# Designed miniproteins, single chains, continued (2), part 30

Each design is a single chain, and the fold is of that chain. pLDDT is the mean over its residues in the fold that is shown.

## One batch from the design tools (miniprotein)

Design m5020
Fold by ESMFold2-Fast:
Structure m5020 (fold): chain A 93 residues (1-93)
Amino acid sequence: MTAKELLRQAAEAFERAIEAVKEGDYDTAIKYLEAAVQLFEEAIKKSKNKDLVREALEHAREGLEAVKNGDYDKAIEHFRRAAELARKAIEEE
């Protein structure tokens, strides 16, 4: 799998996680977020834009922690930033 494919899947996972949080399905959101973190960790090793992927991964991890702490608004903001950074990294591959 290419870095571009991994980043695309991670961005899609964040979109699904945001929807799950909005619906109050936090268990499903956490599963999508854990999958996205794994995809970013693999993508950073293969990406030409490692700094963008690293920043996206940091937002993903902070968002996951926010969900676990019940800070859902903060979590959604982190996920939106992670998805945007992932999309930017895809464009630069």
Scores: mean pLDDT 82

Design m5021
Fold by ESMFold2-Fast:
Structure m5021 (fold): chain A 119 residues (1-119)
Amino acid sequence: MKKPLTKEQEELTKKGIEALDEIIKFLEERMKEIARELGLTDEEIEKRRLGLEKIHKRMLDLDIAIGFLHMIKSLLELIGMDEELVETVERIVRKILEAIEVEEEEIEKILEEIRKKVE
């Protein structure tokens, strides 16, 4: 079967995946910073087994956000990206970043970076 993607859709899909990868890396680094503050090992971070309420919630929320962004990235690789889906992805990313309490200035910076890549 012929691929349903145009050259423009292929370019948008590539840029969207690259933008999501950068956001994932940002969240992974933020998780590592929190872990370093807590003196946690990589294995303890991965297993999330410590019953530390407030700190564990921050790490759990970040892990959920990272997992969801990986899932969106995989979905974009499968179905491709169109103009409507670009807006939808931006909106979902914004809501995720707001939900995990990323600073408004940092959210704006991340979203501007996505827009520049999709330009």
Scores: mean pLDDT 73

Design m5022
Fold by ESMFold2-Fast:
Structure m5022 (fold): chain A 74 residues (1-74)
Amino acid sequence: SVDLSEAEREARLAVLRRIAEVAARYPDDEEAARARLPELLAFAVEQGIPAAELRRWFADADAALKARLDALLA
């Protein structure tokens, strides 16, 4: 098992809170919510979420989001 440091836990919680805020803002508009995914991806990278974990979170994302993730991690 991988133990998370306090900083790593706080980084994940910050991203989770941002995702929850987007979901709450667009409860009946999946397209508008999905339009926020690039912002959430950039924020997750800024918070220091590991590349392998981000790739798992976005495994089912479209090709454009996967390409953006690869660019942000380069």
Scores: mean pLDDT 72

Design m5023
Fold by ESMFold2-Fast:
Structure m5023 (fold): chain A 81 residues (1-81)
Amino acid sequence: SMNDRLKEGLERFLATETDPAARALALGIAIQEAIDLNDREALEYVIEQARRFLAENPDLAPSYRAFLEAQIAAARRWLAE
């Protein structure tokens, strides 16, 4: 089962935080936490949330976009191993 603490914590943060930069950082951190937990379901969930966030935030600063895209790419490689 997916780690409920990570999922609920991320959802709560994203429900209250309006700063796109802070939201991008939280998503990237959540990807790293899911990898550290060795939780494939949590990682797939966070990747979906991150991809949705990028689609909904076209004006996100390029450095934060590049950071989050790199984290998604690294996570996808980890899932393929």
Scores: mean pLDDT 86

Design m5024
Fold by ESMFold2-Fast:
Structure m5024 (fold): chain A 74 residues (1-74)
Amino acid sequence: MTAEEILERAKRASLEELDELLLGLLGRYSNVHGGAAADARMLAIAEALRGKSDEERREVLLQAIAELLAEIEA
């Protein structure tokens, strides 16, 4: 599945589906950049999600997914 296809599906996904997609991408990120880098990214995303509404949470998750896809391919 291409990054474009993943992003298109993510835009139509529920918040639960976005969380699952994010975890899968963090697993791939760990394989490319190492577990410590993946853990640091996960903590940063968790902090960014703190106190957010469902709409703001969606925006944060979509941005994080886009950034992880770009960094996995770098």
Scores: mean pLDDT 81

Design m5025
Fold by ESMFold2-Fast:
Structure m5025 (fold): chain A 80 residues (1-80)
Amino acid sequence: KEEAVKKIAELIKEELKKKGVDMSDEEIEKLAKSIAEKFLEIPKSVLDQALAYLDSVRSSLDPEELAEADLFREIVKIKE
């Protein structure tokens, strides 16, 4: 649980740095905890279905959508 929150916080921090957005460590941690809690509520079958769908449409995604899909895949890997 704590490891998942830490990993999600690191991913959020990297994306915010790329966009030049200044957000406090407390705000990032709070957002990461919210995402982790909601993510743990999602059944694995739904996550697997979402990943399969994203893989099937990957060639049609623009660069921003592709980055979001890759971020989602990394978050799903944290649950394993």
Scores: mean pLDDT 69

Design m5026
Fold by ESMFold2-Fast:
Structure m5026 (fold): chain A 88 residues (1-88)
Amino acid sequence: SMEETRRKMKRVIIALAGVTLIRMGRFIDPEAFSEEQTRRLDELEERILAIEKEIEALVKAGQPIPDSLVDEAEELAREAERIYRESL
């Protein structure tokens, strides 16, 4: 349903927003994260953006959004939050 599609899209957008906010902290304080943490945050953001594009393609094609893509986006966001907490 369109309602289910909207709920899943919102979950992915929230996940992306979380990673983006953590990433933006680096522009204010470039010493906030190690080089390894920086590379990992870049990888996490890139993968969530790829998931968002895949979901957009599925929605445009009238196809259902797999739970696995939404769950993956949320797991990547949780990893970014763990990196953020370790940087405190």
Scores: mean pLDDT 83

Design m5027
Fold by ESMFold2-Fast:
Parts: C-alpha cells; sequence; structure tokens
Structure m5027 (fold): chain A 67 residues (1-67)
C-alpha cells in the first residue's frame, strides 16, 4: 500500500513549524485517506506560524512513516 499512498501525495508539500509537526500532519492526512496530488499545504500548530514555517516534501515524510 506504500506506493499507492505515495502516488496520492504526488509532489505535494507541507509547511510546518518543525519536522515533528510536519510528520504528525502528514500521518493524519495518510490515515484519513486524503488525496493531495501536487498541492501545497500549510499545517500550523496554532495561529500565525504557518507563513514562517519550513517546507517539507510529503512524499519523503511518508516514506519515513512506512519505514
Amino acid sequence: DKEEVLEKLGNSKIRAPDLEAAKAATKALIDHGIELKDKEITAAGSDGAAKDGTWYDLKELAEELFE
């Protein structure tokens, strides 16, 4: 099922304040079966932090979650 998940994420990216927040948000998206396909998503742990966050590749985060 790993390859199907990676296909659904495509080249999507997530902006998060740190790697742990990015991984948590990515896991939630995968667990709920959300299809993103080349989207840029912002995950803020609270208000306002979204614009100053770091971009993470969802495909790379998902590969770590399956490993």
Scores: mean pLDDT 66

Design m5028
Fold by ESMFold2-Fast:
Structure m5028 (fold): chain A 74 residues (1-74)
Amino acid sequence: SARVKAVVDYLKRLGIEESPNLETIATALAEKMDEAGLLSPESGFLSTLSKEDLLSIPGVGEEIAEIILKALGK
């Protein structure tokens, strides 16, 4: 999916390494963005999420959650 690829590319720009886990995270985030009516990963959607929200995403553990929060200035 072009949307999942856009989310993968966005997460890689935040400092997350390419892995099978990254596609799992990107797919889950794309579904959450669809539920929120958002089409772009650059919408600031991740900035609305707490650490607990990030940890609830399939494939996101403490290390990945901290990388995202640090990249977003949280």
Scores: mean pLDDT 76

Design m5029
Fold by ESMFold2-Fast:
Structure m5029 (fold): chain A 68 residues (1-68)
Amino acid sequence: APSPLEQTRALVEEAVAYLRSQGMEELAAGLRELMDSILSDPSLSDEQKLTYARRFIAHVLREAEALL
């Protein structure tokens, strides 16, 4: 099974690709920057990073869907 870190990276790449496919380049860039910050935080476990990524990505995608 993929590790929590591998799952987090896959979710980020899929969300960024989706946002770019909808022409939301700035939102995609902002999501990547925030997720890179979370992934680089040494105080967070890989499981915590996955949990935060799932919640934040879900929030961003919900907001994006409302704009489409």
Scores: mean pLDDT 83

Design m5030
Fold by ESMFold2-Fast:
Structure m5030 (fold): chain A 85 residues (1-85)
Amino acid sequence: MSDEQQRGLLLTEITVLQDRAQDVLLDVQRYGTKEQQKEAQKLYDELMELLVEALDALQRGDIDRARELVEKARELLEKMEEIRK
């Protein structure tokens, strides 16, 4: 896969992760317990910091770093989705 294709896919994935994390956070804030709300907020904040760093890495042309950060953000989203249950 070309660097341009990898960058495009990572940008799309960052947008999807951001949107999905926001939806999960809002759902937990409306229907979750206070404990679930605090944990989801913590994970959301960490996830958003990783996505900002990933965007910075892409701007510098560091595709490998951006991919690593996106993978970590995906793991945090999975943890947020588990809280929802």
Scores: mean pLDDT 86

Design m5031
Fold by ESMFold2-Fast:
Structure m5031 (fold): chain A 64 residues (1-64)
Amino acid sequence: MPTADEILDELLAELRARGLEGAAAEVQAYYDHLKSTLSEEELREVLERMKRQVLRHLAARAAA
């Protein structure tokens, strides 16, 4: 099972590959904020949900 850091790295790589440096910086800042209050399990759930939403949004934008 991937760690929260591994899920974050994959999401940041995907955003950077698409030229979305601002979005990558915002995701990193949000993760850093949550890391102070959430457990590893909660962080993984938040990141996996965020990754799914971001990838869905990017797919919809590419189709439009």
Scores: mean pLDDT 78

Design m5032
Fold by ESMFold2-Fast:
Parts: C-alpha cells; structure tokens; sequence
Structure m5032 (fold): chain A 86 residues (1-86)
C-alpha cells in the first residue's frame, strides 16, 4: 500500500531527525505520519488518540520546550508504529 509506505517513510525520517537532535523537523515528520493514519483509519478511538498526541506536540513546539517536544514526538511515533501493525 502506497499510503502505508508513505507513513513508514515519514516515521523513519522523524526517527533520524530525533537521532540528530532536530526535534522541530522530527515533530513535522511525525505529525505528517499521524495525519495520514487519521485519514485512512476507520478506528475512531485511534483517530482521537493520535489527534491528542498531535496537539501535545504542537503545544510543546509553541512553548519552545525542546524536552517536552522530544517526549511528545516519541509517544506519537510509537502510536503510529502500533497503528501500522496488522
């Protein structure tokens, strides 16, 4: 599935940015991956959970809190990875 591959690519990019210490770019890639999952999933509970995690990342970015942003991005990445398991 092209969408699944696109989501996986954004998650890999987010993980690479975290490894390099670029939490802003990691957040951007993780949010894109999560929004793609929200677009294709039929699981309403998963949509709500992902949106709350996206909101946490965006709030941490607005606050300029690098540590809070990193933690929120890591949680978002893990939730997206769980969503990709069959």
Amino acid sequence: DLTEKAIESEIKLAEEHLKKGDVVKAAQSAIRAAKMVITVTKDESLKEELQKLIDRVEEALKAGDTEATRKAVEELIEKVKEALKK
Scores: mean pLDDT 86

Design m5033
Fold by ESMFold2-Fast:
Structure m5033 (fold): chain A 86 residues (1-86)
Amino acid sequence: SAREELKELLEKFREYVDQVVAAVAAGDLAAAQAANQKALEYGKKALELVEKNPELKEEFYREMAAIYAELRAAAAPLEAQVEALE
């Protein structure tokens, strides 16, 4: 189903987003860029699926909001360190 396809695409998107965070933490810029490209590919596929299946739009934005909140929480220690340097 389109709902199951969306779930799989968002799970892959999240997997690559987690890889970006891990690569950045390790100082591996090349790995971060590679994982970011994959995250963008799966994010684009999820968005295209939602455009064809508008009934999934609320679920898509809800899941994306959750992913964003987790990314912001993971980035907060780095943001605090940058602010402390200024």
Scores: mean pLDDT 78

Design m5034
Fold by ESMFold2-Fast:
Structure m5034 (fold): chain A 68 residues (1-68)
Amino acid sequence: SHADAAKSAEAGVEAAKAGDVAAARSGGYQTHLVAETEEAREYGYKAALAKTAEEAAKWSEQALKAAK
């Protein structure tokens, strides 16, 4: 469903944020983690704005992949 897709996208964004925090704590700046966080957020936003469950699922999958 659209709601399930949105939850998946939010989980992806949250995972990316956790990675960003871990990078900061390690005393280094890891550009790939920052980029993944931004990419996951963008796809999550597209999932939330999707007009169909199919479109929402597509963007949620992208968000999860970006957060991995």
Scores: mean pLDDT 63

Design m5035
Fold by ESMFold2-Fast:
Structure m5035 (fold): chain A 65 residues (1-65)
Amino acid sequence: MKELEEKGKILLELGRYIDEAVKAGKITRWEATQLLVDAASRIEKTSVEEAKKIFEETKKRLDAM
């Protein structure tokens, strides 16, 4: 369904953002893995709108590091 595709895109974009944070030395690979697993679990359980909110919250936390 369209929602599954949209959630997949959000997760891929988040993954790219987190990978760039690792490359910039802001977080460790282990922290990156935990962030992705947590975000993926939360996104699977919620709507596309809430998934976008989770993405923005995670991005904001990484930007503050």
Scores: mean pLDDT 80

Design m5036
Fold by ESMFold2-Fast:
Structure m5036 (fold): chain A 94 residues (1-94)
Amino acid sequence: SLEDQMELGVIEVQVAVALLLAKQGRSEDAAELLERAAKKLEDLKKTSPLPDELEEAARLLQEAAEAAKKGDSEKAVELAQKALDKISEAIEKL
């Protein structure tokens, strides 16, 4: 639906900003945005029949947030980028 596409778009922007922050070494700020994105995606899954790739995206966002909290910016960037790719693909299929 249009509402699902809009909500996924907001999540996509949050992950993109978190990637920028992680690349700049701002791991705590990146972790906060990644956790918010993961929670929004989990909430959206409860009310909408979302593609299976979004289940994996939610897991990747949680793992990225944990990596960022540990100061592992390289791992956080890798995991967040994988999540972003899956979210973008899901939006194209809606």
Scores: mean pLDDT 83

Design m5037
Fold by ESMFold2-Fast:
Order: structure tokens, then C-alpha cells, then sequence
Structure m5037 (fold): chain A 96 residues (1-96)
């Protein structure tokens, strides 16, 4: 079901973060915050996001965090909604 697909996608992206980021990048990354934000994005936007390849979702997620670090680091509902908006915009641009 959708819940299983969300968990599998989340796990795969977290694995890609651990494999592809340098030790210096990982040292600056709050992995718990990354997982929590990614879970929020996938749960709230499953149908829109999960139609794309995992590698593309991963790239869009990292790029959004890089371009909007102030929104990324905020745990407020308003910041998470803004991050989602920017993430979906970037994801759609990368898919073209």
C-alpha cells in the first residue's frame, strides 16, 4: 500500500544521503531533522511525489535544503509548508 511505499522511499533516500554525502557534509547534517522533514513531505504529498524515481526525489530534496537552509532548519508548520512548496517546484523542474 501507500504507507509501505512511503517507508521504502524514506529508507532508500536516507541510504542515499549516507552513501553520497561526504564526511564533512554529513557532519553538518542533522540526520534526525532530515528524516523527520522527508517523512512529512512524503506523508502529506505521497501521490504527487511517489510517481517520480527515488533518485530524482533525493536530488530535489537535497537541492531544496541547499537553496533554502533557513526554511529547512525550521520545525514550524509554516516553514514545512514553504519547504514542501519549493521542493515540489524543484522536483517538477528536475523531471523535465
Amino acid sequence: GMEKKIEETLKKIMELILEELSEAQLAKTDLKLEEELLRYLLEENAEEVLKYPVELIYSAFLLTGLLYPEIYRSTSPEARKKFTEKFLEILKKLSK
Scores: mean pLDDT 81

Design m5038
Fold by ESMFold2-Fast:
Structure m5038 (fold): chain A 69 residues (1-69)
Amino acid sequence: MKSPLEIAEGELLEAVLRRDEAALPAAARKFQAAGGNLDDAVRRLEELLSTLDLEAEREALVARLKQAM
């Protein structure tokens, strides 16, 4: 089973990938409340982008994640 932290991380990364400006602040707060930090979120996003072959969007999506947190 996924932990609350893993669920919150997934929701945050999905909001970033979808460019959902309305969902990002709530997802970021939920992730931080579950014990998540920016450095871990950035590493997970970079791994996900590599797996999905979306590396060309890396800079824009990482910047968006950093602004949300």
Scores: mean pLDDT 79

Design m5039
Fold by ESMFold2-Fast:
Structure m5039 (fold): chain A 67 residues (1-67)
Amino acid sequence: SGSEAQKRKIEELKKAVNIIKPLSDKLQAAQTQKQKEEVKKEIDALKEKYKDDKIIQKLLDEMEKNL
């Protein structure tokens, strides 16, 4: 069993993952350099949109490393 704080942390992570998942799926499907460049542009757009969200920023940084 987890604490209430641990449950809230898990819920925040789930929300961040749900925001990132469509882009992560698109990255995994990207076969051409052009498709990878399109994913990079979407990563940059989400970084600007969620600039104050440290969890989302961290996930986007990890995705960019896998380009």
Scores: mean pLDDT 81

Design m5040
Fold by ESMFold2-Fast:
Structure m5040 (fold): chain A 87 residues (1-87)
Amino acid sequence: SLEEIVEKMKKLAEEYQKLADELNGKITELQRKADAYREAAAHNPPEVAEDYRRLAESYQQKADEYNKLAEEFKKLADTLKSLIDKI
């Protein structure tokens, strides 16, 4: 039935939103680590600073990847919600 389809779409939208929210939490942690390593690089000798910059870059890249995934899941959730509103 149409009602059954709508309920399935609502649950799927909630699932995608939850995945986006979980990724956003992980992004915050990764960004905090990247920021901490950038700060460490600024306050250490050049030979040690390079290792901290590489760590900061690695955490930043992971944060950027998770951000793209979070944006896609949010887009899917929003699209499903929009479709439900038109039914």
Scores: mean pLDDT 89

Design m5041
Fold by ESMFold2-Fast:
Structure m5041 (fold): chain A 103 residues (1-103)
Amino acid sequence: ELKEKLLKMSPTELVQKILEALENKDFEELKLAIEIMIEEKIDELSISQLLTLLEAAVEAKFYELAKKILEYVKERLSKETDEEKKKIAEERIKQIEEELKKA
């Protein structure tokens, strides 16, 4: 099953699969891969990886999933001590929130 295969992948491999699925418009694989990352691997994800998942969900118009991911990003960002990384993440979040507001 697709789910079993995705569960065995690392976060980095799953991010690659998410980007490939988005390009190929394989929305079933895309949604499942994002859900696995959030449900099973959330603690292993960097803020940059979470932002990539969020951007992919927005592009696929998975707005409910995107809102859920945005909450995780904001929680992780509140604990970020690196001001440079925080500034970069806040800029990406601002662009994503503008897209979500149009939806």
Scores: mean pLDDT 82

Design m5042
Fold by ESMFold2-Fast:
Structure m5042 (fold): chain A 79 residues (1-79)
Amino acid sequence: SAELQEKLAKFVKELLSSDLENLEKLDKLAEFLVKEEVKDLSVVEDIVRNFIEELFSDESKDVQNAIFQALKEKVEEKL
């Protein structure tokens, strides 16, 4: 939904501005997605992929995609 995407975009912006380590930012994003019961990450894929690209800009696109897949599996496992 548009409301979910707006809420996630705001949360991601706050995470990017925080002093947390990149892995802790990923864990906080996973917790948010589980709490909001996001069973299908395709609905928020662009926001999540952009967040991963920002945090892991020094990594290859293959590594960034692997991180996205790992996050997706982790969220699905907890729902």
Scores: mean pLDDT 85

Design m5043
Fold by ESMFold2-Fast:
Structure m5043 (fold): chain A 99 residues (1-99)
Amino acid sequence: ELERLKRAVDLMTEAHRYMLEAIENEGGKGDEYAKKAIEHYVEALRIMGVDEADIEKFAANAKAGIAKLRENKPAKEELDKIRAELDAVREAALAALEA
């Protein structure tokens, strides 16, 4: 169970990083990152035992949300701060699982 939860945390962290890359990058490269973000979110939720109908709804909402953020792009400085915060959150979550 601990190894499974650690994998879910890693996948969720990677999903957020790909989401930020999708927002920062234009065109096909941004589209590729958006797809990877959704794939990693779906895998993490599946590992956590979320129902497939709820996962499908989440994926649709996440895709729409990423598209909207790409249209109204945040500043790069804000994206960099979010990336640093995600690293701290991941470290804290993994430490909590080991405690």
Scores: mean pLDDT 76

Design m5044
Fold by ESMFold2-Fast:
Structure m5044 (fold): chain A 79 residues (1-79)
Amino acid sequence: LDPSEEEERELLERIRERAIEALVAAGFSRETAERAVELAERGATAEEVAEALGLSREKVEEMYRLISEAALAVYREYE
């Protein structure tokens, strides 16, 4: 079975959804969570995200940790 780009996109979409939900559960607004995940997907640094969202570097590092944990959880559950 050849893992298609579509299968990878589905996995990335699930990671995105889990990350957004984790951030919202941690007290971030959905809009802020969605922007943070989008910036992280583009390879933005924590400093760049902090400036874009008007948050402290420590707060963005917390967001990035939650995003990473969500990604790992999805990879373990869905492959």
Scores: mean pLDDT 77

Design m5045
Fold by ESMFold2-Fast:
Structure m5045 (fold): chain A 61 residues (1-61)
Amino acid sequence: MRKIEVEVTIEKLPDGRSRATVKVYVDGELVTEAVAEDESASAAEEKAVAEAEAKLAEKLA
């Protein structure tokens, strides 16, 4: 079984929006990255995580 690690970074943009960047590592190597923006940091994170999960599932299938 492979070790999967997820890193989430939330950045506040100058116009008050938030950008969430999700990086997925498999065995220490970056496999996928997803970025989403929203007025809410929580919503941006949810969007980025959902996109990263979809990309990861497709790559590991």
Scores: mean pLDDT 79

Design m5046
Fold by ESMFold2-Fast:
Structure m5046 (fold): chain A 62 residues (1-62)
Amino acid sequence: MLKRLVVPASMLELARRLVEEAGGHLVSQDSTRAEFLVPAERAEEVLEKLRKYDPSTRLEEA
């Protein structure tokens, strides 16, 4: 199962690195945010790492 990870655009590079290491992919981006699909079992680890930089980072169903 996949989860959708939503991050501010300012965190795109960090999020992309962490998501790629977890086996996920970038699915969309604009000037304000980026969205990724991440394996559900890895999604919480990625979320916690990113929330240290920006607490608006969130997970939702894919």
Scores: mean pLDDT 83

Design m5047
Fold by ESMFold2-Fast:
Structure m5047 (fold): chain A 63 residues (1-63)
Amino acid sequence: GAEIGARAVAELAEEAGHLEIAEELRRSVEQGKPPSTRELLRAAAESGLTAEQVAAAVAAARA
């Protein structure tokens, strides 16, 4: 679900050194308010992640 994608992007953001973005995404999931697709893509872009990296991480998390 949306929480799996948010967690995957949060891990990538943390690895890229964007701890604030990672914490915000994880907090949203924990509060039962997972970020929308638009919000998730914005957070990924701000972390320097490409759309391809996001798609790969979401696919891996769903497997």
Scores: mean pLDDT 77

Design m5048
Fold by ESMFold2-Fast:
Structure m5048 (fold): chain A 80 residues (1-80)
Amino acid sequence: TRELVEKGLEYLRKSVEAALAGDMETSEKYGQKAIELIREAYRLAKDPEVRELHELAIRSNEMGLYGMAATLAKEALKLI
């Protein structure tokens, strides 16, 4: 679970960096990889609080709120 969230956060960072560079295609690819990893972490989480934070991170990422998604994923890591 923790490893999946950490890898998801790395892809979120790469997605934000690509967006800031104007490469929206690369940003979308990394964002999709991030959401996939966070969804797997959501499925493996046993604690309801961890699941809720992962679900909110997924929704934030899908809305393009990458900073919020990263913050929520970091909070989930504290509970693992």
Scores: mean pLDDT 70

Design m5049
Fold by ESMFold2-Fast:
Structure m5049 (fold): chain A 117 residues (1-117)
Amino acid sequence: SALEEVREEGERLVEAARAGDLEGVREAAERLLEVVERNPDDEEVFRLAAESLLRAALEAFRAGDLEIVEVVVDALRRLRALAREAGVSPEVLLHIEIAEGMALILLGVLKLELSKG
């Protein structure tokens, strides 16, 4: 099912982020977005995708991995574009926008830390 696929790809994404595997994060994020694109009428797929992307951003932030946080921010931006095109409810769109905003804050904090050496 679409829900099983989004959960599986989401967990792969989070584990790759935790491991510092940049290429694994890129591959898992693309697969996650492909599941969303194939299931535009399933709002739960969008919610779970946003949750998994935010979880990956938090794991990368904990590890200090700027490049992985940047990949996740781009994926959240792409997820928001897909959600707008699919005409998801305002509540689902807000959940995605909150996840993107939180990931952007994490990115900003890491950029400030790196600017200090």
Scores: mean pLDDT 90

Design m5050
Fold by ESMFold2-Fast:
Structure m5050 (fold): chain A 77 residues (1-77)
Amino acid sequence: QEVADTLKDYSPEVVILAGSLVLVKQGLLTEDQAFETAASGLSALSMSRVTVEEARKLYEEHKEEIEELAKKLLELD
């Protein structure tokens, strides 16, 4: 419930990108693999094709918010 309450304060796109960043910080994915995973998640969310390039641009636009959420998720885990 605490994780769900935290996620409610952020856009779905930020949540997907932050989750992918958490996997990188845990050593489960490389940055390239994380952006591929994020692009797939964003494509599912939008019901359209999102490329890795578009996922990277979205990360740069929301970098501070994505990194903040990723840190919160790592602390709750």
Scores: mean pLDDT 77

Design m5051
Fold by ESMFold2-Fast:
Parts: sequence; structure tokens; C-alpha cells
Structure m5051 (fold): chain A 85 residues (1-85)
Amino acid sequence: ALSEEEINFKESITSLLKRMGLSVEEFLPPIMKLIKEEKVDVSVAVRALSEAHRNSRTPEEILKNLPEAVKEAVEENEKLKALLG
């Protein structure tokens, strides 16, 4: 069974993928795997996915660019946390 946090995370990413016109069945599993491995918040994941989509010319490039976009979003989030104390 999935935790409530994992269910909410999956629903947020699914909604974003549908809004972006991307296949949920093709894109959701690798995105969820990468995000779990990097242990990022849903807000960071949403920013990373949006950035990867913006910088990609094909749907396949989104998955290729996503790991780097996640790392950049994590670094930005850490800088913001440092500024807030």
C-alpha cells in the first residue's frame, strides 16, 4: 500500500503531466522514481518538471533533462531555506 504522502505526490505529478499534455503512463513512473531517489518535496518536483519541459524539444528529452533540473531545484530550495534561517 502507498502512504498518504506518496498518494498525494503521485496525484500532484499526474495533474501536472495532464496539464502539460504528456502521457501519464509513460512519464509518471520514471519521474516518481527519480524524485524518491533524490528525496525532494512535491513543490521542488513540480518546479523541476516544469523547467525540464520548458528546456526540452521532445517528450523524450524531458526525461533526459529531468535529473539535472531536479538537482538545480534542490540547490535553489536549499539556498531559500538558508535565507529563512
Scores: mean pLDDT 74

Design m5052
Fold by ESMFold2-Fast:
Structure m5052 (fold): chain A 67 residues (1-67)
Amino acid sequence: MVLADGREVHVSVIEVRGEPRRLVAVRDPETGIVGGALGPVDTPEEELLARARAELARRKAEAAAGG
C-alpha cells in the first residue's frame, strides 16, 4: 500500500516468543527510513499505522538533525 504522500506501508504477522503479532511498517521512499509498530493481531490496522507514522516522523527528525 502507498500513502498519499508516497510513503510505502507494509503489514505482516510475525511470531514474538510463540505468539502472533501484527507489524505495520511505513517506509519513506526518499530517505529509506522506516517507522514500525507492533501489537496483538486484533489491534486495528489504523491504530498501528498511526504509531508507525509517529515513529517514522521521529526517526526522520533525528536523521535530519545529523545524529
Scores: mean pLDDT 75

Design m5053
Fold by ESMFold2-Fast:
Structure m5053 (fold): chain A 66 residues (1-66)
Amino acid sequence: MSEEQKKTRLAVAAALLRIAADLIERDPALGLTEPMDPESEAAREQARRVAAELRRRAAELEAEVA
């Protein structure tokens, strides 16, 4: 309800999204499938794209706080 509290919550959410993106980016083996599926390189590329999306969302939330 308070704008100040709302800014604090958005800042916390942005920090959590950055942490999640960092974890995915540094350990991209989250989407490993069966051996006949896409190669590990393709799986890592997809993980990097997910991390980039989370970072972009975090930046948007940080912009609202600023």
Scores: mean pLDDT 69

Design m5054
Fold by ESMFold2-Fast:
Structure m5054 (fold): chain A 66 residues (1-66)
Amino acid sequence: LLEVARRVSEKTGVPVLVALSVVNMLSQRGWSDEEVIDYLVKNYGFSREQAEEVVKTAREELEEAR
């Protein structure tokens, strides 16, 4: 998960700790994309567009990690 989070951070520009939280929410806690997007907007002040890009990138990196 840390390697996936690091790649998400590199591609999106968000801090590694934020990327790690997103990866954990999607893969370990089973949160939906909508739930994670809402969380980032509400708790970190991201725009919806920024939150969507972070979640999309995290999904792509998780799929590639297999």
Scores: mean pLDDT 82

